# Designs tried in a protein design run: designed miniproteins, single chains, continued (4). Part 39

Each design is a single chain, and the fold is of that chain. pLDDT is the mean over its residues in the fold that is shown.

## One batch from the design tools (miniprotein)

Design m13330
Fold by ESMFold2-Fast:
Structure m13330 (fold): chain A 87 residues (1-87)
Amino acid sequence: SVEEKLKEIRELLEQAKTASPEDRLAYLNKIRELVEELRGQEVPIEDLEKIANEVDSLLKQATDPEVRQAALDVRADIVELIARNRR
């Protein structure tokens, strides 16, 4: 369900905050997969905005270039999903 995917995304983001760069990258890649699965679904904008804010927090502390790029990609996908749900 949409609710279960949103919960999993938030749990992965929480784990990513304290993870090594390699584990953080793995979590961000999993988050990207879940966001892609939500692309065709009606998703509450407020939940997507909360996730985007958590990704922004992770991006601010990211020093590894691959992690930074993955976080930017996730952020872009979430912004696109928000725009779609406003239509």
Scores: mean pLDDT 84

Design m13331
Fold by ESMFold2-Fast:
Structure m13331 (fold): chain A 81 residues (1-81)
Amino acid sequence: MLTAEQFIEIVEKISKYDKLTVEQAIEIINEFDLDEETKEAIISDLRKKKGELTYQEVIDILEKYVSPEELKKAIAELSKK
């Protein structure tokens, strides 16, 4: 599972892209020190998509790997910026 901090850092990095390829999204995920099981699960979900990913599509995948409490903290923090 992702922490609120890890989710925020990934979201901030992908927010610099209007659209990204599946390969670019995987490269971004691989730059973070995530636990191997969570990383593999996210990459697997990304690989199910074809072509270009929107920012929202990547966020929707990441939200599955954050606890509801950690996700609430992350959204509150992102909303303050």
Scores: mean pLDDT 80

Design m13332
Fold by ESMFold2-Fast:
Structure m13332 (fold): chain A 106 residues (1-106)
Amino acid sequence: MSPEELVARAGDLLEKAVEALKQGDVESMQQYLLELAEVLSQIEDPLYLSIAEFRLMAYNVELIIEHPEKLQDALEALEAVLPHVPEKLKSTFESLINAFKKAIEE
């Protein structure tokens, strides 16, 4: 699979995770986030990995702005998957968790 195909696959999984969250399906969101972390772990090119991680952060910001009522559910899903995220992606997921915590506190 090409780096572009891995980035596209990550985008599809992220979209599915967000849709599951909008429907209140936290368990499906957790599964899609775990699959997303696995796909991201397969991206060896640092530029393509950065693009995929930037997309993840951008979707997260959109969720905070457009769906503030879902932030608590999103935080719960992210915290539940964090222990199972590959080591090289833990800092990215921790940054997302901290961003959601800050948004909830404000």
Scores: mean pLDDT 77

Design m13333
Fold by ESMFold2-Fast:
Structure m13333 (fold): chain A 95 residues (1-95)
Amino acid sequence: GKDKSVVEIAVEIRKKLEEYAKKTNNPALKEAGRVFLRYAQSKFLELVNKGIPITEEKAKEILEEAYRHALETVNLSPEDEEILKKIVEEALKKL
């Protein structure tokens, strides 16, 4: 298909967060991107190992869980939380 894989989307989210973190000198957003990608990759591998197909709906579920995990793991300001949310929402539209 023309659609990007869940891992490719998670990598794009991390890259956007790293770029923003460099511009604002904000290590919390860089850490959030790292945590997000690791969670998404871990869940993807778990499902692949169990033989569960990665549908668009399942890919969205993984990315939404990764987003929540990053929010719970990294102490983000309300402004940084909104930036993470915007980047994730824009990336989900590419599924």
Scores: mean pLDDT 79

Design m13334
Fold by ESMFold2-Fast:
Structure m13334 (fold): chain A 91 residues (1-91)
Amino acid sequence: KAKEYAEKGKKLEAEGKLDEAEEYYLKALDILREELGEGHPEVAKMLLNLAKVYLKKGKIELAEEILKLLKNVYGEDHPYVKELEELLKKA
């Protein structure tokens, strides 16, 4: 179920349907957090996908909040933290 929502979100994001992509990534994230817990790599990946959608929508503050969460849970050297930091520099 979470994987289906994540794949739908990716397809919608590729189509430029950012509001719908956000909705499906949030649905996937809620399920992944419940089933796997906050520290799981699949949760980190979904948070990164959601942050990328927020950046595309110009919601920089929301992407920054996700960056803080990723740093706190996974550490500053995590690949997704570094990727999101580079994206935020371009925003």
Scores: mean pLDDT 85

Design m13335
Fold by ESMFold2-Fast:
Structure m13335 (fold): chain A 86 residues (1-86)
Amino acid sequence: KVKYTDEELKKFEEEAKKAYEEVNKEIENNPGKSYSIDDPKAIYANLYVVLEEMKKDKLPKIALAKAIVETEKKINGDESEVEVEV
């Protein structure tokens, strides 16, 4: 079981936003540079987009927490089933 507090969710949102900003700056400064789909920066950058859309749709915190868990699993190469709480 994984449980997220509001503070932990906010921390992941801030890290995802930072990755999104870094990826966009690198692409702007280096036209033609691409990120692998397995790159942690690209994975976290995508998480920011997903979390922002979920917040726009007013989805519950459990949906945000599940998106974070799936992102962490992708980065760690972990396919185990995890129960998520907020």
Scores: mean pLDDT 74

Design m13336
Fold by ESMFold2-Fast:
Structure m13336 (fold): chain A 57 residues (1-57)
Amino acid sequence: NTKKHSQSFGDTVRDALTRLGRGEEADEVSQQVRELMEKGDDYGASQLAQEALDRAR
């Protein structure tokens, strides 16, 4: 369950960053977000995703 949830969130972050022209960072950020969620750090994953999206905008 956790793995499927982390993959879905990571994919969403990757797609969002790619649409904002941040394709170079998208894969790295999505991987880090997924790793944090798999370790149970959902808050840290959310923070990292938000910071990346804020930098892209």
Scores: mean pLDDT 76

Design m13337
Fold by ESMFold2-Fast:
Structure m13337 (fold): chain A 57 residues (1-57)
Amino acid sequence: MKREEAKKATEEGLKDYKQYEIGDGMVLNLTESDNLSDEEIEKSIEELRKDLEESKK
């Protein structure tokens, strides 16, 4: 059972796509398999938002 639970958790992670809005219709799609921490995700989003803001200028 526990081994089956671990396998199911991995499968759910592969199917669990988290979408983060960057702006202007752009989104960042991340899965649990990307192994990014919340801090790393926030940093990536901020960097993409800065790039988007710079492209407006």
Scores: mean pLDDT 63

Design m13338
Fold by ESMFold2-Fast:
Structure m13338 (fold): chain A 82 residues (1-82)
Amino acid sequence: ERLSREELAEALRRRIAELDAAIEAARRGELSPLQGEMARRMRRIAERVLAALEAGASLEEVLELERRLVAEAAAELRALAA
């Protein structure tokens, strides 16, 4: 089982909407500042991944890009939390 390009694009758009809600919750103090920063970084990743997909990148390239960007963001957030 493999997601189609269209299914992945819809999932990314849904993820962006969910992350926007999380960012607003953090702004209202309902989430921690770290959770808000995580949501902002994940939203930028989702936007970049969606842009690559819409530009015609292969699914393998898109998934590799997401994996790399998520790992980079996680490392940066750990450094900020320390």
Scores: mean pLDDT 80

Design m13339
Fold by ESMFold2-Fast:
Structure m13339 (fold): chain A 62 residues (1-62)
Amino acid sequence: MSKAEQELVDYARELIAKYPQAREAINQEVNKAFSELSEGADPEKVLEEAKKNMDKAVEETL
């Protein structure tokens, strides 16, 4: 697993632990980010966007 993939997984795990109601939405954002990384997208941009989208998903489930 790449450094970007590991950071993404770690971020998602911590967020799900705090907000288990957002688990499905967070996992969807992780899967999307993994797809983008596999296609050669910029890892820093993918991580930044995925983290923002995961945070937004949490806010929408509160």
Scores: mean pLDDT 82

Design m13340
Fold by ESMFold2-Fast:
Structure m13340 (fold): chain A 97 residues (1-97)
Amino acid sequence: MMKEIEAEAIESFIRMQIAIARLLLEKGDVEGALESVELALELIKKNKDKLPKERALELLEELIEVAEEIKEKAEDKSRVEKILKELEELKKEIEEE
């Protein structure tokens, strides 16, 4: 019971960060959008053992999509490319477990 409640809370917070990233990107705040994606990535990294595998993979796929949209609008692509690489590496790690 406690683990399920914790997983749902973590998923909800990550989904909130994804929604914030999309909203900020729509408003032209590319840096703010990228910070929200970075926060969501760190939350998945810290809590991957608490999240169901399918949920973690779904969240990572959504973050990759948002990060690709950020990359299209970013003046400096280096930071977003590094984050995309970390997202892809984490996705592969979770898929291999």
Scores: mean pLDDT 82

Design m13341
Fold by ESMFold2-Fast:
Structure m13341 (fold): chain A 77 residues (1-77)
Amino acid sequence: SSEAIWKSLSEKERESINLVKETIRKALEIAKEGGYSEEAKEKAIELVVKKVKENYEKFVDPKVKEMAKEFLEYYEK
């Protein structure tokens, strides 16, 4: 189950996942509160970009770091 997988993760890995979940939740909230307008979606993306940049050093998995870098390059254009 998902709970069994969660329990097998290290404390640090769980903290990283919780940070990602909270950021996604807040971004979706911003988009929803703005009625999914282009402006609200842009603000939501800006929050995700900001949080990815602020927490880049905390990403321990090289694949996650690569994906984060590609995400930033895509949305900074």
Scores: mean pLDDT 72

Design m13342
Fold by ESMFold2-Fast:
Formats: C-alpha cells, structure tokens, sequence
Structure m13342 (fold): chain A 85 residues (1-85)
C-alpha cells in the first residue's frame, strides 16, 4: 500500500515536470486521469476513485496556484492515495 502510493507520487512528479509549460487546468487533468486509471487497475471502487480524484484535484490546483514545489504537491497526492488504499 505505502510502496504503491509512493510510486504514484513519483509518477505525479514526472507528469508535473513534463507538463510544466501547460496550463494549470491541463496539469490537473493529466495528473487526476493518471491516478484514476491506476486506482481502477488496483480494483478500487468507483466511489473511492471519485472521492480520491476530487481531493487530489483540489490539492494540485491549489498547490500550482500557490507555486508549491512539485515534490511537495506529489507528496500530498501520495498521502491522499495511501489513505484511499
């Protein structure tokens, strides 16, 4: 569970770095889409995926608007994912 969440966090960091020149909206969509797909592959329920992606969307949007380091945003996302597993 923790190792999976940490792996997702590293993936989130890579997505943010690769899309640093994209809009906040595009960065949010790319990250939430990737997390939703991974949770679905892990057998999470639709309710869990929806609740988790809504929490993640808020964290990424607020973090990017505030200029938080990508590493900090990715860590917060990993913590939310871990709580959902």
Amino acid sequence: AKEIAEGIGKRVLRILEKNKDASIEEQVERVTGAVAMQLRLLGASTATITETTERIRKVIEEGLKEGKPYEEIAKEVAEIVYESL
Scores: mean pLDDT 84

Design m13343
Fold by ESMFold2-Fast:
Structure m13343 (fold): chain A 61 residues (1-61)
Amino acid sequence: GPMPSVETLAEFHRLTGASARSFARYLLEVEGLSKATAAAALRKAGVSPAEIRAALRDLEE
């Protein structure tokens, strides 16, 4: 199907209660999205910039 919007991804994060790290990993490894798109979705979901940076740094393998 079509790729979800940043707004849809943010709502998904709010509904699932997943950690920022787990959600970022899902977006990067399962959905194949860019770090920029994952960061935008987490920001829309209300995750702090510091938590977003920490989540994405841990996935820089």
Scores: mean pLDDT 72

Design m13344
Fold by ESMFold2-Fast:
Structure m13344 (fold): chain A 78 residues (1-78)
Amino acid sequence: SEEITKKAMEIGDKVGEEVRKAAQEAGLPEDVARSLALGAFIAKAILYSLAMELGLTEEQITPEALDAAVRAAFAASR
């Protein structure tokens, strides 16, 4: 359980860093870049944790599922 959580956070951090860098290179405002990075981190970490509990591989986590989770995270942050 703790090992899954640690790995989920590690994977989320990497995705968040990539999203933040891409947003900054695209010229988005810093607060928007941070929000996108946080959303991607949360979505990836949650989906990875759930997939591991269900016995799924990371490759089975679809881009559609990630997009839906990110959208939900932004809605919750309003």
Scores: mean pLDDT 71

Design m13345
Fold by ESMFold2-Fast:
Structure m13345 (fold): chain A 69 residues (1-69)
Amino acid sequence: SELDRIEAQFREEMKKLQDDYMKRITEIEDDTSLTPEEKAEKISQVSQDYSQRAAELLERYRRLVEEAR
């Protein structure tokens, strides 16, 4: 169904976003050249970017679901 396709695309995009987020966090935490304060700042930025992109994906998903009713 159309709804199944919309849900599948949303899940795939969210999984890719989550995988990217996890990779970036791990890279920051493993960076021995960064101070704890610098790590916290970079993690904050990555988390903000993740939240914004996740919100955009969710808004698009909700809109497509409403249109497919």
Scores: mean pLDDT 87

Design m13346
Fold by ESMFold2-Fast:
Structure m13346 (fold): chain A 107 residues (1-107)
Amino acid sequence: MTLAELREIVDEVAEEFKGKTVKFGEVLKLLFERILGKPISEKFWNFILENNKDYTPEELFLEGKVFGTFFQELLDALRPYLPSDEVLQKLRTSTFEDMMNTEITFV
C-alpha cells in the first residue's frame, strides 16, 4: 500500500463520520478493515489492542517500529478531519487504550 492509497482510504472513512462525534476506536477498526479489504474478527482486533494498549503511537514511532510508523502516517492523514491539532497531539501521546476511548467530532 502506498501513502496515496492510505490517504484515499482515510478520506473515504472520514467523510462517512463528517459532523459526527464517535469513539476513535470505531473509526480505527473501520480504517483497518478498509485497508485489509476484509472484516476484522473480534479476536484479532482484541489481540491488536492487548499487545499495544500501554504504548502511545509516538513511543512506537520513536522506537522505529513498523506499526508505529504506519500509525503516525494514519494520524497525519486524519489531520484535516480533526477539529484541532490539539486533538491530533492527544491521540499521538495517549496510550492505545485511552486513544481508542477518545471521543472525536469529525469536521
Scores: mean pLDDT 73

Design m13347
Fold by ESMFold2-Fast:
Structure m13347 (fold): chain A 79 residues (1-79)
Amino acid sequence: TSEAVSRGALAVANVLREAGVSNDDVSEASRRVAETLRANIDAPPEELKEKIAEALSPIVSPEVARRAAEAAVKAFLEA
């Protein structure tokens, strides 16, 4: 649970850093993703992906948000 959330947030941080996002925005994005995962822990993978992408939309482009959401859900489910 807590470990799975941390892995999801870390996956987002890695995608955003690779995309050139600032450390401040990476920290905010990771916080938002962790909150979204905790609030939606029982959600189906596709719904969880959509909610994470929505949480990231104020910070990054739609394409980066989608890639980060996919990575987060994969890491969360594999934990």
Scores: mean pLDDT 84

Design m13348
Fold by ESMFold2-Fast:
Structure m13348 (fold): chain A 65 residues (1-65)
Amino acid sequence: MVTLTGEVDGSIATAVATADGVSYTVQGVNQSSTDKAKQLAQVLGLRAQQLYQKALAEKAAAEAA
């Protein structure tokens, strides 16, 4: 799995990507800041998913098992 963390206006966004999808959590200090953190979490999630997918492709190319 791949985990990425970022912050915006005091709110913290954490995204975790796996082959099955992306999970993320947001710790907001207010509604506006929380909304921005959600947007950041989506960006982090996409990046984490791309990194995880690339790792899986490399593993498949090397040898399944």
Scores: mean pLDDT 77

Design m13349
Fold by ESMFold2-Fast:
Structure m13349 (fold): chain A 90 residues (1-90)
Amino acid sequence: SKLEELAKELLELAKKYAETGDKKILEEAIEKYKEMLTLVLEKASQENQLKLKEIHDKFLEKLNEAKDPKEQAKILEEAVKKVLEIYKES
C-alpha cells in the first residue's frame, strides 16, 4: 500500500539522517511523515483524529527540543510507529 511504501521510505530517511546529520534529509522525512498523517487522518474516526493530533503535537515538541540527529531520527521513527498503530485501529 502507499502507506507501507511511505513508512519504509521514512525509516530509510531517518536512518540516513542519523548517519549524516543532513537537514535536507530530515526535511524530506518530515514531508513524507505529513503525507502519511494526511492519509491516516482521511480514514480516521473523530476519536482517532484527536489522537493523531496529539501524536503530531508531541512529535513537533520533541523534535524541536532534540539537539542530536540520532535523537531526532528516533523521535521521527516513534511518530511513524504511533501513526501506523492508529491506522490499524481504524
Scores: mean pLDDT 85

Design m13350
Fold by ESMFold2-Fast:
Structure m13350 (fold): chain A 61 residues (1-61)
Amino acid sequence: SLDDVLAGLEYFLSHVEDKSEEEKEGALEFMEEVIRLLEKTDPELAARAREIKEEVERKVK
């Protein structure tokens, strides 16, 4: 479900500091694709996923 996708992204965020730089970059690219698709079907879920992506981006800088 879409809720399972969001839960997966939040799980990744909780463990992002344990990931390699390559894994973090790949995850951010994947998250952007997911957000792009969600914006067409569930804008509220897309907004939450974007918040998670921004938190990941802050941790990888």
Scores: mean pLDDT 74

Design m13351
Fold by ESMFold2-Fast:
Parts: C-alpha cells; structure tokens; sequence
Structure m13351 (fold): chain A 85 residues (1-85)
C-alpha cells in the first residue's frame, strides 16, 4: 500500500527532525537507515518524497553542524540514484 509507505516516510522525517534538534546523531543515523530500507523496497514511489526529505534534512544538519549526518544523507541520495538505475 503506497499510502502506508508515504505515511511511514513522513513519520521517520518528523522523528529525524526531532533527533537533529536534540543533536542526537546516533538516533538520526538510525532513522536514515530506516529510510534507506524504504528506498530499497520502493525506489520509484519514494523518489520525489525522499529527494524533498534529503534537501530539507541536509539544510537542517548543516545548521546544527552535524557532518556525519550530512555524509549519511549523501550516501542515501546515492543509494536512491543506484536503486533507480
């Protein structure tokens, strides 16, 4: 069900924002691994929503100066590109 997958991504995005605002790098990286799992399962359906999430997430991670999170977001972007190839 595509709707359930999109709702799960929205839930993960909200939890990621909370983790970043708390500067909880470990929690943020775990949440990005869950997003990676969704991307591998549903790459075409999630392309637009995940690209939007990555853009917003990178801006937030840069604001809080969390380079490990930025690196993981760049890995997620590459994973999405590879899954769509």
Amino acid sequence: DLQAVLERLDELALRFRDAIERKDVEAALELLEEVAGLVLAHPRALRGPVLTFIGEAKALAKHYNLPEVIEKLEELERLLEEALA
Scores: mean pLDDT 88

Design m13352
Fold by ESMFold2-Fast:
Structure m13352 (fold): chain A 63 residues (1-63)
Amino acid sequence: GREVADAILNSGAETVGAAAVGAAAYEETGSREHALRALQAALKAGPTLSREEAARIALEQTG
């Protein structure tokens, strides 16, 4: 949920890769299912995401 989004926003990166979105989801939820879902959503959006877009995807997929 929100904790994953906050972690991405606080990373300071201008762009975020799908792997980083998946890793953040796993760290916050402990769930491989949530991590895979977040990773797949990020990959669908593109090879790299803006920090804001990555945070939005993470929030939506881990809520």
Scores: mean pLDDT 74

Design m13353
Fold by ESMFold2-Fast:
Structure m13353 (fold): chain A 82 residues (1-82)
Amino acid sequence: SELVQQYQELAKQLEELIERGADEQKVREVFEQLMEVLKKGALEKMKKAGVSEEKIEEFLKFLEEQEPKALEELIRMAREAR
């Protein structure tokens, strides 16, 4: 419940920053906070579901590989909004 609320609030903040063409540093900071909340929620759900540590590790590596690409796209969108 709290993690869902944190995720929604950070997602809204990130959307507003992109729409107003905020600087790269601010977009990065909010995106990093959003990803931390997302990872925490996913980890808690996977552990409760009895997912193996090996599969959790693979999922985290997948997210780490995708994060830079997602961040670059968000920064591009913010730049274009200026």
Scores: mean pLDDT 83

Design m13354
Fold by ESMFold2-Fast:
Structure m13354 (fold): chain A 65 residues (1-65)
Amino acid sequence: SEEEKFKENLAKYGLTPEQVEQLKAEIERNRELAEKYKDTNPDLAKRYEKHAEVIEELLEKIKEG
Protein backbone atom coordinates (compact mmCIF):
# COMPACT_ATOMS: atom_id res chain seq x y z
CA SER A 1 0.00 0.00 0.00
CA GLU A 2 2.81 2.45 0.89
CA GLU A 3 4.67 1.52 -2.33
CA GLU A 4 1.46 1.93 -4.39
CA LYS A 5 0.80 5.40 -2.87
CA PHE A 6 4.37 6.43 -3.71
CA LYS A 7 3.93 5.31 -7.35
CA GLU A 8 0.65 7.27 -7.61
CA ASN A 9 2.37 10.39 -6.19
CA LEU A 10 5.25 9.98 -8.68
CA ALA A 11 2.75 9.99 -11.57
CA LYS A 12 1.24 13.29 -10.30
CA TYR A 13 4.73 14.89 -10.56
CA GLY A 14 5.44 13.27 -13.95
CA LEU A 15 8.35 11.24 -12.53
CA THR A 16 9.39 7.60 -12.93
CA PRO A 17 10.97 5.35 -10.23
CA GLU A 18 14.22 5.50 -12.27
CA GLN A 19 14.21 9.32 -12.10
CA VAL A 20 13.71 9.13 -8.31
CA GLU A 21 16.84 6.92 -8.05
CA GLN A 22 18.71 9.51 -10.17
CA LEU A 23 17.56 12.27 -7.78
CA LYS A 24 18.72 10.21 -4.77
CA ALA A 25 22.13 9.74 -6.46
CA GLU A 26 22.26 13.52 -7.08
CA ILE A 27 21.61 14.17 -3.35
CA GLU A 28 24.46 11.78 -2.39
CA ARG A 29 26.83 13.33 -4.96
CA ASN A 30 26.12 16.88 -3.75
CA ARG A 31 26.64 15.83 -0.11
CA GLU A 32 29.97 14.15 -1.00
CA LEU A 33 31.10 17.29 -2.86
CA ALA A 34 30.03 19.50 0.08
CA GLU A 35 32.14 17.36 2.45
CA LYS A 36 35.08 17.33 -0.03
CA TYR A 37 35.18 21.15 -0.32
CA LYS A 38 34.15 21.95 3.29
CA ASP A 39 37.65 23.07 4.40
CA THR A 40 39.12 24.34 1.08
CA ASN A 41 36.11 26.21 -0.38
CA PRO A 42 33.30 26.70 2.20
CA ASP A 43 31.14 28.81 -0.17
CA LEU A 44 31.19 26.07 -2.83
CA ALA A 45 30.47 23.45 -0.14
CA LYS A 46 27.40 25.45 1.01
CA ARG A 47 26.10 25.61 -2.59
CA TYR A 48 26.33 21.82 -2.94
CA GLU A 49 24.62 21.37 0.45
CA LYS A 50 21.77 23.73 -0.58
CA HIS A 51 21.34 21.84 -3.88
CA ALA A 52 20.99 18.55 -1.96
CA GLU A 53 18.43 20.17 0.38
CA VAL A 54 16.30 21.40 -2.57
CA ILE A 55 16.19 17.88 -4.07
CA GLU A 56 15.35 16.34 -0.65
CA GLU A 57 12.46 18.82 -0.25
CA LEU A 58 11.13 17.80 -3.68
CA LEU A 59 11.23 14.08 -2.74
CA GLU A 60 9.43 14.80 0.58
CA LYS A 61 6.64 16.63 -1.32
CA ILE A 62 6.28 13.57 -3.57
CA LYS A 63 5.98 11.30 -0.49
CA GLU A 64 3.29 13.55 1.03
CA GLY A 65 1.23 13.67 -2.22
Scores: mean pLDDT 81

Design m13355
Fold by ESMFold2-Fast:
Structure m13355 (fold): chain A 71 residues (1-71)
Amino acid sequence: APPETLVIEAEVDAKSPEELRQHALELARKALGKEGRVTAESVEYRDGRLIATVLVESEDKLVLARVVGKL
């Protein structure tokens, strides 16, 4: 069977890039239902907002979590 890809988006209250990244990682792992392997991780500042993206995978499932920081 083809691997399932799940995309999750959220907006959270975070005061730093590191805090936002932690939220994205927690969200991705919760959706995966297991720890999985972190294969990509980034935090960028764009248009006055912090955006964190984390990709976590397992043998049969891939989860991409994109989290935007509140102003």
Scores: mean pLDDT 78

Design m13356
Fold by ESMFold2-Fast:
Structure m13356 (fold): chain A 115 residues (1-115)
Amino acid sequence: SDMPPFSTLKPEEQREYLEFYMKKATELSKKIKASDLSEEEKKEIEVLEKNAQKTLDEILAIARETDEQAAELIELASKVDDPLTAVSLSMNILRITNPEAAEKIEEKIVEEIEK
């Protein structure tokens, strides 16, 4: 891709890119959910969807304390109707700005899936 790294884009360009990617990711998520998923994959999706709002609230709280621009992008991503897409996009934004906090949230998600 001829696109410069996301972190080097201006805030307005980051927002436009995120909005475009949110649309694509939502369409992809709908196609994945309509596919022949294994029972294990279905269970993982159900656990992630059940905990999605709590995960989003934790991501947003951390971002608001450390990076105002990341918090604004996460607030936009969290408004996606598909909860898994909202979590995925928000985690990717957090991972760029605060990788240590993102790792701790990922560990909690893995623990909930493995129960």
Scores: mean pLDDT 73

Design m13357
Fold by ESMFold2-Fast:
Structure m13357 (fold): chain A 90 residues (1-90)
Amino acid sequence: DEEEKRKEELREALLRAAEEEGLPEEARELIRRELERGEYVAAAGALIAAIAAKKAGQSDEEIVRAAREGAERARAQQAEAEARGKSVAL
């Protein structure tokens, strides 16, 4: 199934990006947990926010917080877009 293959490739890509950017283990664990729940948009939001925080010189604790907030923001944006009848792009 091409859809299952795409999901597996996306999961691998997001986790690889987190490792390559040198995100703290707790942030990577948060992203992995979202992916395990099938929350790809939340996982992507967590990754983007964590990378931005790391590049801004934030502490590991702040990077983890940014990841958590990014996941929640992405999830909220997805829910709002679905309510408006729009597709959410990653």
Scores: mean pLDDT 81

Design m13358
Fold by ESMFold2-Fast:
Structure m13358 (fold): chain A 64 residues (1-64)
Amino acid sequence: SMEERRRKVVATVMLAFDKTGDAEEAIREAAREEGVSLEEAREALQWAVKNPEEAFRLAAELYK
């Protein structure tokens, strides 16, 4: 679903940002890995910055 895809993109960009420490590199990596546009990955990172608790939960779910 679109909601599942969005959650996965958020988790992936957060994990990439934790790994790289670079927002633009994290956006590129997440877009490539999830098969989404750079704009969609950037929007996901912006949402994560505004909703850090929820973004952390999504990333933790993928790490299991």
Scores: mean pLDDT 81

Design m13359
Fold by ESMFold2-Fast:
Formats: C-alpha cells, structure tokens, sequence
Structure m13359 (fold): chain A 96 residues (1-96)
C-alpha cells in the first residue's frame, strides 16, 4: 500500500536502444525488487526517445538506499549512457 511508503527512489535512465527494450528492462528490474519485498509499488514511464522514468516506493530509507544502489548497478551493467538516482521522502515528492 502506498499509504505505508515513506521514501521514493526516482530514477531517470537513458539507454542506447529501442524504447521497447528500455521499458522492458526497467519493468523487469522494478518487478524483481517488488518480488523481493524491497519496494511497495512502482511506476515506469517513457519520457522521451530512449529516456525512462522509474518511481519506486519504499517503506524505509535503508530499503530506498539499497534499491537505489541495485538499480544503478543493473542499468550500468546493461549499458545505460546516463543514470540519475535520487532518494527522497514521499512528503518531498511533487507528483504524489
């Protein structure tokens, strides 16, 4: 439940590939984090071209920091050209 989310991990990633491949990889990674219980919910959205926005909701800051680390590592391994990861409290998230 989003009501129990205290932190958001905001990820903006650019990938040298088709939009479909970028979206598939983003959804695969986010879903795996959800299955592992690190994330309460997520949203994946194509912003423009090969740029994808991922929003991940976590209960604790420790979980948010672990999610941020893992997502950055996985996208770098997949050849992302740019990865921006920000951890913030849900109260500071302007698109809630």
Amino acid sequence: SLEEAEYVVLVVVRFPGSADEVLKQAERIAKKLLEEGLVLDYRVEQVSGNTVLIVLYTRTRAQAEEVAKRIEEEFRKLGATEVSVVVMPVSAFPLT
Scores: mean pLDDT 81

Design m13360
Fold by ESMFold2-Fast:
Structure m13360 (fold): chain A 85 residues (1-85)
Amino acid sequence: VDELRNQVVELSEEVARVADELGDEETLKLAGEIAGKVPLVTDEDALKQVKKLVEEALKYAKEGDTEKAREYLKKALKIIEEALK
């Protein structure tokens, strides 16, 4: 679980780096929120879903499709927030 949390944080930080380079403040903020909240998540299934969504967000961010990247990050954040209730 700790390794999975660390992987999601690292992926989210990579999305934030790409978003910063592209000048997309909204994607940067969403990625930062995910990186900050993921260490509090203990649900392994939620972490696995979040990892897949952040991986998709990173793929679209690298392609310059920040709108799709944001949609995947919003889905990931929703799962995180539901896991933290």
Scores: mean pLDDT 84

Design m13361
Fold by ESMFold2-Fast:
Structure m13361 (fold): chain A 84 residues (1-84)
Amino acid sequence: MDIEIEVEEPKELPNGDLEVRVRARASDGTEVVATARGNKITKELSVSVEVDGKRTNYGKFKVEEVTPEILREAAVEAALAALA
C-alpha cells in the first residue's frame, strides 16, 4: 500500500514541551494525523492519533532523551499503526 508521509516542523510549546506532528495518507484516501509531545525534564512523551475526525490517545512512553527525531519516529509509528 502506498502511504504518503508529511512531517511538520518541530515546535517548542509555551510550557517547554517539544511537539512533532505527522500527517499520513493511504492510497484509499484515509488520512491520519499523529501528534507526539515530549517533556525534556521528565523524558516522557505522549502520542495521539486522529483518523477521520476521531481522536484516540495512542500511548505514553518514557524515552532516553526528548529530541525531534525521537518524537518524529513515535508519531510515524503511531500513524502507520492507525492505517494498518
Scores: mean pLDDT 79

Design m13362
Fold by ESMFold2-Fast:
Structure m13362 (fold): chain A 70 residues (1-70)
Amino acid sequence: LDKLKREYEELKEQITKLNKQAEEMKSNPELQRKLEDNATQVSLQTSEALDRLIKVKEEEKHLAEMLENE
């Protein structure tokens, strides 16, 4: 769980940084497009990491509910 949380936070920071750099590079369309492409790739990885984190949290919640309902 902690590893997935760390990975997700790192990816979120990378997206934020890439988006900021893309905005700063408005005067250079080639660099801006490349930074946007990189942000898209990191966004996909972030979505995958979030999906894995949600799945683990749902599993833990389900186990907790089973214990409380018995």
Scores: mean pLDDT 73

Design m13363
Fold by ESMFold2-Fast:
Structure m13363 (fold): chain A 58 residues (1-58)
Amino acid sequence: SALEELKKEAEEIKKEFPDDEEIQEMADTWIEMAETMSDESQAALLAYVKEYKKTLKK
């Protein structure tokens, strides 16, 4: 599901930036938001998270 994939992407970002408190809080916020969202909104958020992650990879 999009929710499970989003949680995996968020946890992976948290592991890559353990000392960045803003990234940690942002990833936690994405997970919390996704749990209250529709499947379509979860898919849109997942796409956003994947694009953001590409930015973090330089």
Scores: mean pLDDT 80

Design m13364
Fold by ESMFold2-Fast:
Structure m13364 (fold): chain A 100 residues (1-100)
Amino acid sequence: SAELKEKVIEILEKMLEEILELLKGEDPSTKERVKEIVEKTKEKIKKAKSAEEILNIMNDMVGELGRLFEETVKDKKVLDALKRILIKAQGEIEKEVKEF
């Protein structure tokens, strides 16, 4: 569904803005890697053929971003906040997928 894909991309863009705000004090290379992962995820969502593929793409992104944050972010409070943003985005996408 084009409408489902559009809503998922909107959730991903809001997630990216929240992540980048938390990463303002972090290494610029971490921010660029996050942007790359999210952009590649958006392209995969555009090409997805089913709601199940969208969920799998989202789960892969959450795993990849989670690993990146654990490797690069040293502030535990920032790391915990980033992980909460990922869980929130995941839940919002799962809700949209179930309603379509």
Scores: mean pLDDT 87

